# Designed miniproteins, single chains, continued (4), part 103

Each design is a single chain, and the fold is of that chain. pLDDT is the mean over its residues in the fold that is shown.

## One batch from the design tools (miniprotein)

Design m15574
Fold by ESMFold2-Fast:
Structure m15574 (fold): chain A 86 residues (1-86)
Amino acid sequence: SKLQKGFELVDKELPEIVELAKKKDWEGLRKKLEELYEYLVNELGLSKTEAAAVLYALVNLASRYVSKEEREEIEKIVEEIIAEKE
């Protein structure tokens, strides 16, 4: 399914997202997450709700690899992107 392909893309992109978070490159992280969201909606054809679910799955997966503070910043950026694209 298209949604399954979105989750597979999260697994592929996760290492770079984790690296950006550990470097405190929040501008680079936001840009990467915005590009991912646009790809999910425009190229994969996911609904905005499905694309949001994929980004929240990314936050949950990243929590295994980053500090609590880094995870909270990733979550904040994801929430801002979703709110702006609603």
Scores: mean pLDDT 85

Design m15575
Fold by ESMFold2-Fast:
Structure m15575 (fold): chain A 57 residues (1-57)
Amino acid sequence: SPDDERLRRLVDGMRAFMDALLDYMSRFRDISEAERERAREQADRNGRLLYERSLLT
């Protein structure tokens, strides 16, 4: 559905942003795979929250 497409784009965008941020941070310290996984899970949650909030405005 169009809503599924929008949700997917927002989640994918947040994941891409998080991956870029983690890669930037890795220049200054080691980032474990577990940390990357947790950050990506947080990005997924944030993308879904952004989508939900967009439906209320």
Scores: mean pLDDT 82

Design m15576
Fold by ESMFold2-Fast:
Structure m15576 (fold): chain A 85 residues (1-85)
Amino acid sequence: SILDKARELYKQLQDALAAGDIDKARQYASEIRKLAEEAVNDPSVSDEEKLEVMNIMRLSLGLLGGGDLRDAILFEQKALKKLKE
């Protein structure tokens, strides 16, 4: 499932950070963001699973020191608006 993919990427992001590989950690965070966009736009994904993938995206960006928190917040607001429609 898309949630299982997001969870696996989050583990890989944490492992990359533990190893000091910041570039790989940023790449995994980018892939999680893409999965969140795919989940929000996929009608076969439950609203609960969509919210969980978006939460993993927020946690990922927080671990990277929050340099792009504004873009993450804007994406989340746009995604939540789609879920309510």
Scores: mean pLDDT 76

Design m15577
Fold by ESMFold2-Fast:
Structure m15577 (fold): chain A 95 residues (1-95)
Amino acid sequence: DLRDAAIKAAEALVKAGVYLLRGNYTKADQALAEAGRYIDEASDHPYAPELRDLLADLQALKPQQQANPSDRSVLTRIIGLTLRAMGVVLDIELE
C-alpha cells in the first residue's frame, strides 16, 4: 500500500512537471492535487519527505512560470524537479 501510493505520488509529480512545461496549468493543478493525495496515503513511506518537498517546489514554481513562461531559470528548475520525480519512481520500483 505505502509503496504503491509513493509510486503514484511520484508519477503524479512527473505529470505535473510535464504539464507545467507544456503550459497546461489546469492539468498541472489536477496532477499536483493527485500527488498530494498519494503523498498523504504514503506518509509513512521513506520517500514521503522528498515527495512533499518536490510537490511544494513545483507548487511554488507554477505562479512564477505563469508570470513569465520564457524564464529559463524557472524552466530549468521545473525540468530538474520533474527528472528528480522520475528518479523517485525508478528508485522505488527497483527496490
Scores: mean pLDDT 88

Design m15578
Fold by ESMFold2-Fast:
Order: sequence, then C-alpha cells, then structure tokens
Structure m15578 (fold): chain A 70 residues (1-70)
Amino acid sequence: SAVDRLKERAAEIARRAGVSVATVRRVLDALEEISKDPSQPLTSENVARRAGVSRATAARVLRAIVALIE
C-alpha cells in the first residue's frame, strides 16, 4: 500500500518534519485508518486526533510526506 511505502521512509519523513520516527508512525497509522473510512475527513485536525499528536505536528508530518510524493 502507499502507507507501507511511506513507513519505509519514516526516518526521512521524521528528519524533514523535525519529529521522532514514532510520531511519524502514529501519523501514518492514522492516515491508513482514515483512508479505510470514507466518512472520515482527511484534515490535519482529524489526523492529529487519531494519531494523538498536536495539530501543528500533524501538519508538519503531512507537509513532509507531500514533499516526498511525486
């Protein structure tokens, strides 16, 4: 899956976002859960809530992921 590919790049995402690899993994797990439920909005707020991180941290990780996607 796309999330599994991102998990292999968790260390690079962590470095770009300025967070721990554990934080990146929590955000990626939240993204995978959200992607399986079409009623869930893909927003920084919903990702932050599910990952148990701040909205600012979720936004930083999401920006780092976008920077790595072609």
Scores: mean pLDDT 82

Design m15579
Fold by ESMFold2-Fast:
Structure m15579 (fold): chain A 79 residues (1-79)
Amino acid sequence: MVSEEERLAWLEEIAEKLGLPEEKRERLREALERDPGITTVTAVILGTSVEELRRAIAGDPAAEARLRELAKPVEEALS
């Protein structure tokens, strides 16, 4: 299970690497607080592929849709 400390670490790393503006940072933080799965998937995207993203969310279609929208800027920046 992803801890709160782990979520904060990922948020800081993402914000630093992507140069996220405050507005985007707040949106990401809110998403991570609401759904720990988003934190796990975000970490997976940063460390691996879309295939791993699919595995991490275990076939939850609502989570998949939300994560794809959230993941787009991260994947674009890392491409």
Scores: mean pLDDT 53

Design m15580
Fold by ESMFold2-Fast:
Structure m15580 (fold): chain A 78 residues (1-78)
Amino acid sequence: MNQLGARKAVVEIGGEKYVAEMKAVSLDTLEKAEQAVADMRAIKKLEQLGKEYAESQGLELKEVTDADGNTVLELVEK
């Protein structure tokens, strides 16, 4: 597919909020594709850190779709 939708991850670790975001982009050039891959890697790293933090606190990390269709990560009690 020649287009990627916008994505955003927000996670709170140790009282500080971390945000990783990828804007909607057309994959018509190699440069745009490389930027999208870099942004997706940042989002995945934040998701992994959030999951590890949630486990340490006895919580779960849950993916929720917001009103704008973005994937948002939130900490939920078990």
Scores: mean pLDDT 70

Design m15581
Fold by ESMFold2-Fast:
Structure m15581 (fold): chain A 93 residues (1-93)
Amino acid sequence: ARETILRFLDLLLEYRLEKEGKELNEEERKEVEERKERIAEELLEWLKKEFGRELSPEEVIELFEKLLEKHKETLSPESYEKLLEILEELREE
């Protein structure tokens, strides 16, 4: 679960940076890594509270897929395709 969330955040960051044509230096990447760890920890605690148990990596991916489907009409086609690709990559790992 934690590793799955961290990997999802990593893929989101890489796609965002590629779209914006930005590169992070080593110091900026360290700051982002610390922020990702904090976000992942907060998300895991929230999920545990909402579901009353720890979710498996597969359940976390399914939850993200369900959220994407729910928000499909509010996302641009490009954003939707990229997020779906990220989730498919996570399932194959």
Scores: mean pLDDT 74

Design m15582
Fold by ESMFold2-Fast:
Structure m15582 (fold): chain A 60 residues (1-60)
Amino acid sequence: PVITAPLPGESEKERKAMKLILKYGRDEAVKKLAEEFGISEETAKKLVDDILKAYDTILS
């Protein structure tokens, strides 16, 4: 099967989420991310949580 490279926009979205988490912490990053991408805080929380879970799993 052919593997397609990820879209640049996806990487930028994840990078912004990571920067917001590092700068403001989880709760504030959720709010900032929702505003940045025009999504609900509920959706932003899912995205932030997924990113943090990925890093926590590696560190754990």
Scores: mean pLDDT 69

Design m15583
Fold by ESMFold2-Fast:
Structure m15583 (fold): chain A 80 residues (1-80)
Amino acid sequence: SPRERLIELTALAIRHAGIQFEVDLGLRNKDSALLAQAAADIEALLADIDALLARETDPADIARLQQMRASLQGLLERLK
């Protein structure tokens, strides 16, 4: 349903914001354990986004998911 989709997208956005904070804090403090956790959290969220993209048909929701996916890939590249 549209309501269930909004809840699902909001949950993904909250996870994305948390990961951004973990990456920024981990890089600033050179915290290898936090950066390893951030990398794992990125991979998990990317998998959930890819699963949702496989079944999503709304162009606006697809665009939002693709923007989150690109952001997460950029964060993962910063961890190399």
Scores: mean pLDDT 88

Design m15584
Fold by ESMFold2-Fast:
Structure m15584 (fold): chain A 89 residues (1-89)
Amino acid sequence: SEEIKQLMEQMGQLVLEIEKIAKDESMSVEEAEEKIEQLLQQLDNLVKQIKKLSDENSDYRSYSIALFLYLSTKSEAYIELEIKRKKEE
């Protein structure tokens, strides 16, 4: 549906922001972690909205894609934060 498309576009914007923060060498680990956790929470909320709409529209593919994007973004963000911690030690 068009609503799912709009939510997925919002997810894409959050993913790019998370990646930008995670790779920002001028930002402290503590500041990056706090901001990433807030953005990941927003991303999780969008996945839940997409799931509800996917259930209503029998569009389980959209939910699967959204869930994969969330999990991939979360794992990559945590890897980048770990690299950042090691550089500051």
Scores: mean pLDDT 86

Design m15585
Fold by ESMFold2-Fast:
Parts: structure tokens; sequence; C-alpha cells
Structure m15585 (fold): chain A 95 residues (1-95)
């Protein structure tokens, strides 16, 4: 499934983000994740449970980025929460 292949790529990139050694590497990986999430949104039918779940992931990521920018959470916490959301999305896409 093209949807599952994109989800797996997003998970792999987020795992790479946890191991990023520089700020530049970290932000480049997050930018690629954002591009893949937007591609995933375009492949899901409007109004489907999966499409709604991708929209919730986008909203959640914005809240997490804001919390990170305000110093409320670490980069690790932000990425781990994103990973949880994407893994839930993968489980939904398999059902």
Amino acid sequence: SPILELIDKIIDLLKQALNAKTDLEFYEILSEVEDLVMELLSLTPKGSPLHVAVLRLISRSRDLFLDYGLGKISRKEMVEELLKSVEELRDLARS
C-alpha cells in the first residue's frame, strides 16, 4: 500500500530525528517528515477515518512544535509523541 509505505518512511525519519547530532540535521529531517505527511494527506479520501486521523496528526504536531518553542517539552519528548501518533495512524491504516 502506498499509504503504509509513506507511514513507514515517516516512522523511520522520526527515529532518525531522535539520533540527529546537529540542529540542522534535526530540522532537515522534520521538514522531510512534514512533506511526507502532506503527501499522505493527499492520498487519503476526504472524510475517511484515516484522512481525519492525518488532519489530527497535523494539528497535534503544531501544538507539539509550539510547546517545544516555548520550552515546555524537549525535542525527544516532541519526537516521541509524534512517533506514537504516527504508529496509531499505521494501525488504523492496517485495519
Scores: mean pLDDT 88

Design m15586
Fold by ESMFold2-Fast:
Structure m15586 (fold): chain A 67 residues (1-67)
Amino acid sequence: SDEEVKEKIVKILKEKGLSEEVAEKVAELILQGRGDQAGALMITKGGLSAEEAEEAIKKSLEIVKES
């Protein structure tokens, strides 16, 4: 379900140091296909580098693909 996929993405983002609030918003953007906006939010609000944001998006998309 979308809910379970979102929870898995949020968990990975929190492990990378994002807050719950930022992780939830980023996960929503990724699920909406708005990866560029998700990346920007991870950098500006999550404190991730561009490389870390790209890795997080790639990992999140792998979770979506497995669903």
Scores: mean pLDDT 83

Design m15587
Fold by ESMFold2-Fast:
Structure m15587 (fold): chain A 92 residues (1-92)
Amino acid sequence: MEEEEKEIREAIANILGLTPEQLDRLLQMSREERLAAIKEGIEKNIKEGKFKSIEDVINYLNTLKDYAEKLGLEETVKRINEIIEAVKELSK
């Protein structure tokens, strides 16, 4: 479980264009601050051409969410849901 949680954390950080350390710091922020940082990271990655669209980002996050749910990582699932919600607001 600890190893799988670490792998998911690293994958989420890569999707957001963050280091794992930066992602860990987001967990210490208020929800509003976390959502703002997530939106900024996603917009930057799209502008840099790392993702084709908001839909691509959402698809990657949903894959990680399904994996976390299968492992019973409730807190990780909640974090991924917050990220997906923030990303969806960028797309409308």
Scores: mean pLDDT 75

Design m15588
Fold by ESMFold2-Fast:
Structure m15588 (fold): chain A 118 residues (1-118)
Amino acid sequence: AGPPPWTLDVSEEELREIVEYARDLAKRKETTKEQAQGLKDVTIALLRSKGYPDDFIERFRAALDYLIEEGKYDVAAEVVATILELILQGKSPEEIRKELAELFRKYGDEKAAEIVEA
């Protein structure tokens, strides 16, 4: 498929629509690998455009890559939705790391939690 029709300079309303899309994918438990990869790519682009630290972005990328390689596509969609919602709330990189580590532990994935906390 071609690139998605959104831009890196998305409005708050457009960002909320991406959150809802990711939440709906996770809720249905029918998330494909391609959808999970697409959500990862758009989230990384948004984090870079908003000036988040490179170390934070790389750890987030590593955690999502790990989840996708393990076939945990629904968890990856939920993680993306959570990050984008925390960005909408104006949370710092450290607050986002903490919330993600808690989310990974809730799903029993200690390795993913360690990747984002490192």
Scores: mean pLDDT 78

Design m15589
Fold by ESMFold2-Fast:
Structure m15589 (fold): chain A 75 residues (1-75)
Amino acid sequence: SLEEELEEGLEYRRTGARPTAEQLEAGAAAARKAGEPELAELYERLKEAIDDEEKTLELLEEIVRLGEEVAAARA
């Protein structure tokens, strides 16, 4: 689910682990299914920039922030 994918993103921030392209693709699919196109686009951008450490950290931070806003709005 989208909530599970967002929680996994927070885990990457906590452990310092970098997400895989497969995990980012799953996140994009979950966001699209949940009707969150902006979040899905961020996952797709991160997947394309995964080899750039600085962009990966910046986009992951933005995904987490937007994901928290989406979760709060749906609560």
Scores: mean pLDDT 73

Design m15590
Fold by ESMFold2-Fast:
Structure m15590 (fold): chain A 63 residues (1-63)
Amino acid sequence: MLEELRKELEELEKELEKLPNPPQIAKDTIASGRKALEAGDLVAAKAALKELREILEQYKKTL
């Protein structure tokens, strides 16, 4: 599960890098997710991934 969450974070990070001027909150959420994954905190990691997906979807709606 931790490895799966790490891969999801990397995929979302790559997707966000394709966007022009990704918002600071997205970068902060990626950093939070990495910290949670390194600590083995599955709950925090899942929360960060969910938040990042929501940020990405909202940002895409403005493009």
Scores: mean pLDDT 79

Design m15591
Fold by ESMFold2-Fast:
Structure m15591 (fold): chain A 83 residues (1-83)
Amino acid sequence: SHFVEGMKAYGEGDYETAIEHFEQAARVGDPATQVRALTLAGVAHWKLGDYEGAAEYFQKALQLDPDNTFARSNLQRAQQILA
């Protein structure tokens, strides 16, 4: 699955490849997998120093799951860095 491939790339430090797989998982996964994939794409963008990209993906995760405390807190952190 794209989610598993994304997790493997993430574990290897290949954050660009991880993002590509997580984006695919967000398009075709079940709702829980879509939220996790978007959240992990945000974390991968953060690892690359791309705080704008991180914020975008955490916002997408919150559109699907407004109660996601991990995405909400990390979105706030990204926005604080960008301010």
Scores: mean pLDDT 88

Design m15592
Fold by ESMFold2-Fast:
Order: structure tokens, then C-alpha cells, then sequence
Structure m15592 (fold): chain A 64 residues (1-64)
């Protein structure tokens, strides 16, 4: 469901930030945006917002 997708996306963003993985960060960024645009689940949207922030930070840290 949306909540599980958001949890997985947040985990991917956290790992991307930890590992400096710009490619994984980019995937997590797009998935987080999709969840924010399409989900009706407020908890999933909160997790997606956090994932989006971490993905942006990971991409910035990687020079992308």
C-alpha cells in the first residue's frame, strides 16, 4: 500500500544519504514526489516528505 511504499522510499533515501549514492537518491526523490501527488494517506505523505528532504540532501552531497 501507499504507507509501505513510503516506508521503503524513506529507507532508500536514508541509505542513499549514508552511502553517497546519487542514483538511488534520484529514484527515491521521484518516488517520494509520486506518493505526495497521488496518495490520500496522510501518514504516507509525511514519510514521503521526509524521504524527499533526505533524497535532496543526498543528491546535493553527491554534487548532483
Amino acid sequence: GDLEAAENTLKAAEEALKNGDAATAGVAYHEAQRILETSKDEEAKKLAEEALKLAKEAMRKSGV
Scores: mean pLDDT 83

Design m15593
Fold by ESMFold2-Fast:
Structure m15593 (fold): chain A 80 residues (1-80)
Amino acid sequence: MEKLEELRKLRVEADKLLTEAIKAMINGDYEKAISLAEQAKKVADEAIRLAEELGVPERTIRLLRSLKKVADSLIEKAKE
């Protein structure tokens, strides 16, 4: 039960960090956008590891991988 709650908290945190990174990007704060997106990727990696350990549905793992890909794209665009 506790590990499932931890997974939920990590998913919420990753989503919040990515949303904040997107807002920073829109505001032209590229350094902040990169930092927040890198943090979102780190939290998503932890969530993926925990999700794989718990044997959660592949859909959840795919969503987390998609979040990481969006964060990577944001970092690339912010560096240009």
Scores: mean pLDDT 84

Design m15594
Fold by ESMFold2-Fast:
Structure m15594 (fold): chain A 60 residues (1-60)
Amino acid sequence: LSPEAQERIRRAEERMRELSAQATAVSRSGGISGTSEGMRLLSDGVDELVRARLEARRAE
């Protein structure tokens, strides 16, 4: 993988950690709405990470 691809994956992983922390915080706020928002944030983080990894593979 190119250095740019590795850096992109690293940033996506960091963003995933941030979104995971936010998901935990909104879920802790309580209620069904908080849980739904938390799940959406986690899904967004996973999508970003998957996209970064696919872009890295396409650069091959």
Scores: mean pLDDT 74

Design m15595
Fold by ESMFold2-Fast:
Structure m15595 (fold): chain A 116 residues (1-116)
Amino acid sequence: SALVERLEALFEELRREVRRLIDYGMRFDVDGARRALERLRRIVDEMKALAREIARRDPSLAAVAAQLIAALDDLLAAADQIVEGAEKKDITKIIGGALAAIGALLDIEAVLARLR
């Protein structure tokens, strides 16, 4: 499926931007972290649109698509925690956000395996 192939390509971009966000956060580079978050939001928005399109074309995948959207929302919440931690120079908040982001990425990967 071309939609699933596009989701997999976007997931690889998502993983790179999360790694970049964590690196900027750990260095308290607020401007770098905010730019990484902006790129991450754009990738998430496209992935959500594709998930909704997959569910429209195949209603049997609606529950899996909803799980993907929920995991993407969890990733954005974690990313916001990393940016806030960088702004406040709060390393504990950055680490907590990074662990939550890694957990969300694992959930996204597991859901994507079910869309094939």
Scores: mean pLDDT 92

Design m15596
Fold by ESMFold2-Fast:
Structure m15596 (fold): chain A 104 residues (1-104)
Amino acid sequence: SIIDKINKLSKEISSLVKQASEQLPPKEATLALALTATFLGTINLVIHLYKNKKPKSLIQEEKEGAVETLEHIYEFLKPHISEDLAKQLEELIKELKKELDKLV
């Protein structure tokens, strides 16, 4: 299902950010993990709104919030991680955006 794909991609992104955070200074690592927790909470909210057939406008708003949080995580991590890790994260974010678009 679309929800299963969103959950899988969100977990893969979370795992990759956790891996990246191990190479960051403690303050930056803490911020990256906090932003990731916010992102996961917003994705759970998007899924909840979709399952309960809430208005598409509300789903779109929370979806945009989740994507914006991910883009902040990506830009924050990018100078601290390898090009390969940055590319993996970018591809996962792109795939998650495509699956989230199917909910609206």
Scores: mean pLDDT 87

Design m15597
Fold by ESMFold2-Fast:
Structure m15597 (fold): chain A 65 residues (1-65)
Amino acid sequence: SAAELRAKARALAAVLGGDPRYRAKWAAIEEYVLRRGEAVTARELSETFGIPEGWVRRALAAVGL
């Protein structure tokens, strides 16, 4: 559902943007995931936001994406 995607996007943004190095990207990460949906990949998030792919992959798994 749209509500479940919104909750997952918010949780992912909090995990990744909670790191001081990526805090300024928090809102952009949430918006990107909402736009892409559940098809979002660790590689596209890594390339778009400059976050290590392995870190993004772990965060996606933790939030159920």
Scores: mean pLDDT 85

Design m15598
Fold by ESMFold2-Fast:
Structure m15598 (fold): chain A 70 residues (1-70)
Amino acid sequence: NEKAEKLIKEFEEAVKLGNDFLARYLLTQLIKLAESEDIDPELVRKAAELAEKAGYPVQAEKLREIADSL
């Protein structure tokens, strides 16, 4: 959970800075983490919501699919 929370925080900061490359990279790392480790599904859903609002619908959908798999 701490790893996921850190990635989400870093993603929000990258979005605020307008750093699209870093934002996409951090979402990729978060997706990999969610696929390989037991992450709280609510944190994954929160990440999906933030990704959707920031304009990353493909990554948001992938994160929702992972969260729904539990």
Scores: mean pLDDT 84

Design m15599
Fold by ESMFold2-Fast:
Structure m15599 (fold): chain A 99 residues (1-99)
Amino acid sequence: SQKQLWLASARASVEGAIASLEEAARLDKGDLGEEAREAARRIAEASRGSPEEGARTLREVAGRLAKVASRSKDLKVANILIGAALNAIGASFSLELYL
């Protein structure tokens, strides 16, 4: 069904976001890596809850990651965080279309 395609899309985007955040945490052992680890934890936790709560948390985390990335002078880590934010936004839209 169309709804199952949206749910599958959301799951793929969540996996992509977590993978990017784990890469950022591997590259940066300071504040950016800590932000990435916390974001990954929140996204993983949200994926185990309701789709409505998950979509809200994904949007909130994406906004936080974009803000952190925009203030970073480490362009490589910043670009990875932006990629994670885009995946999180994509997952939130897919969950809203699934609902």
Scores: mean pLDDT 86

Design m15600
Fold by ESMFold2-Fast:
Structure m15600 (fold): chain A 55 residues (1-55)
Amino acid sequence: MDEEQQKRFIEGLEAALKSGDPVVIRVALHEGKKALPELSGEYRERAEELLKQLE
């Protein structure tokens, strides 16, 4: 992923967390775990933090 794709991905996870919708959260967890290896540095750390909060 390029930097803009990583930023948009983090924004998507944050939006899912803010939604409080169990369906949106489950989809975000599934897609987030699949995309996690493609993230780097601070974006990966932020995604791991958000995924833990979504669980």
Scores: mean pLDDT 79

Design m15601
Fold by ESMFold2-Fast:
Structure m15601 (fold): chain A 97 residues (1-97)
Amino acid sequence: SEELKEKAKELEKEAKEAEEKAKELEEEFLRYTSETAKYMGKAAEYLALGNEEKKKEALKEAQEYSKKGDEALKKAKELKEKAEKLRKEAEELKKKL
């Protein structure tokens, strides 16, 4: 009973930490999305100016930020799934009290 209450609290704490990390990664995703848009805009400007070299450099930067954003979003989803499983386990333990 008391041991089950402590285990449920530990699982809820781990779930909360995973949720907080997921939120930080979602904020990183938004920042990377903004940087991707910025470099896509620069690539369009260089295309209009006929500067093929700088256009390619800007597109490469946009692709790198897009990739970092996708990786952050994937990590956030994995942490949210982990948090949901931990909360479900905590709920099942509480039902046995």
Scores: mean pLDDT 90

Design m15602
Fold by ESMFold2-Fast:
Order: structure tokens, then C-alpha cells, then sequence
Structure m15602 (fold): chain A 72 residues (1-72)
């Protein structure tokens, strides 16, 4: 089980990578952060793992899809 500090660090690293790969605006990244932080810790971990897998499997395309889905 990840600590809150580990979840936050991992989330920030992923949001940074997501921004670089997708070209998302700071506004979109902030909405994604807010949407994820509204979730339970268990759900936050699931979303982080999903983003990591999308980037790993589809790179830039996966990052763009994640931004689109999570920034709404």
C-alpha cells in the first residue's frame, strides 16, 4: 500500500509526463489534479496505475486520451 506522500509524488511525476507528452495546458493539468484528489486514496492509486499503463502502451496517444478523459 502506498503512503499519501508516495501517491502525491507519483501523481505529480505522472502529471508532468502527461503534460509533456500530450501538450496539455496548465488549466487542463490542474483540472486533472483536482478531479483525482476528489477520489478516495484507493481510486487515486487506480487512476495513477491506469495513466502509467496508457503511457506505457500508447505513449503520446495514451497521454492525450488520459488528459481528455480526466480533465472533464
Amino acid sequence: MLSEEEIEKRLEELLKELKELSGASDEQIQKIRENILKLSKEEQIKVIEGMEEAIKNSGEVGARIAVKELSE
Scores: mean pLDDT 79

Design m15603
Fold by ESMFold2-Fast:
Structure m15603 (fold): chain A 87 residues (1-87)
Amino acid sequence: SGSLRQEVLKKSIKINEIIKKLEEEAKKEGLSVVDFAKRVADELGVKEEDRKRILKEAEEAESLRQAVYILISHESIRIQEEIKKKK
């Protein structure tokens, strides 16, 4: 329904803002893609099972920007499933 879609979108926008802020900080600090992905997973409180998968995919990312899209994709799926379980 429309309410589910709007809630997913609103949370996804917030997560995107957090990840982009962390990307800018990582770029200034010269962090590796893997260290950046770990920082994002810690900040977002990702579950250990999902954390391991995300970090493995991020290790294969060719750039910080690619890692950002991978992390956003995983968080968007997680948000959708959490909201779905509540309804």
Scores: mean pLDDT 75

Design m15604
Fold by ESMFold2-Fast:
Structure m15604 (fold): chain A 87 residues (1-87)
Amino acid sequence: MVPTLEQLKKEVEELKKQADAILATPNPDPKKVMELIEKGNEVLKKIREAIKVSGPEEKEKLRELGEEVLETITRLNRYMLALSRAA
């Protein structure tokens, strides 16, 4: 079943909150960061599936949510890249 816009909005808000919390710690656990990246990719897949069956107004909002997820994944990947360079 394709998630509703409301469900996806809550998933994205929770993902952003968890990402901000982890990145704000002085020593973020790389395993938890990777788990959030995986969760973000799953949410992105759900958004893309929802776009296929949504009306024009909902598609626009879903596209905006997708951009927020991509931005969050980019921030998490940047942290992982910095760790690999510091090792």
Scores: mean pLDDT 82

Design m15605
Fold by ESMFold2-Fast:
Structure m15605 (fold): chain A 84 residues (1-84)
Amino acid sequence: MPSEEEMREKAIEMLRELGMSDEEIEEALRNNTLEEVIKERILEEAKKLGEENEEEAEKQARQLTLILKGEIEELRKLSEEAAK
């Protein structure tokens, strides 16, 4: 399993692929708006493809936010809920 630090690095890389800068990520974390910003970026990309997957965008944004906040235990809980 990847380390917490490795998971955080991967999450940041995914956010960069969504067009977020490191500065934007840090600001959104500080302002507690990261989940909302990530969700908006994912939905914007989905709209370019003519597909709206709001539930999946919300789940992805929540998972990435929890990783970046260091809330690994909460992330595992969400994964277990998805398996139910």
Scores: mean pLDDT 71

Design m15606
Fold by ESMFold2-Fast:
Structure m15606 (fold): chain A 65 residues (1-65)
Amino acid sequence: MSVEEALKAIADALRNEKDDAKITEKAVEVYLKLSEEKRKEVQEIASKISEKGSTREELAEGLEK
């Protein structure tokens, strides 16, 4: 799985799931399919997007770049 595929999967979960636990489950599932290096890249991108103080919808848009 690529970093872009992982970010899109997490963005889809943010848009479609209202339960934070299910979003976390999806993120864990995606992370298990990534190498350690790619997991760190996903975390860095997500951290930078979250620093902008966005809504769930805006976070999903940023991840879908």
Scores: mean pLDDT 72

Design m15607
Fold by ESMFold2-Fast:
Structure m15607 (fold): chain A 81 residues (1-81)
Amino acid sequence: SEIEEKLKELESQLNKEELELAEELAKNSEKTAEELTEKAQNADAEEQERLKKIEAYAAAKVLLERGASEEEKKAFLKMLE
């Protein structure tokens, strides 16, 4: 599964704290997305890169748990390009 492969890739790139934040985002996307947006406003390029990976992990986890359509999988992969 392309989503599973991407999830494993992101898991290897993220530290424990980033993974915990990504799991909270997957569980409560609205509240956590607000917190991430606030952090991103003052983040440097390196911090923004880390936040994007956290969001990507959360999105992959939601799609994997919910069961994604082929269109949703393609849209997700295109977002990461």
Scores: mean pLDDT 74

Design m15608
Fold by ESMFold2-Fast:
Structure m15608 (fold): chain A 65 residues (1-65)
Amino acid sequence: APSVTRVEVSKDGVPIEGAEVDLDADGRPVGVSNPNLKVGDTVEVTVTWSDGSVETYTLKVTSSG
């Protein structure tokens, strides 16, 4: 199975650096946290796989800083 090579988080099209992303056993994001985000904010998480595939997910922030 392909491995996760990159994970990026954005809010309203703006990249969020240093965001912590919790991935499940299949590499799907299930949680996100960052000091600059508030609990309940909606963010987009983009996962890049070793085979070159890219998937984007919409998640709610699970914790703030």
Scores: mean pLDDT 76

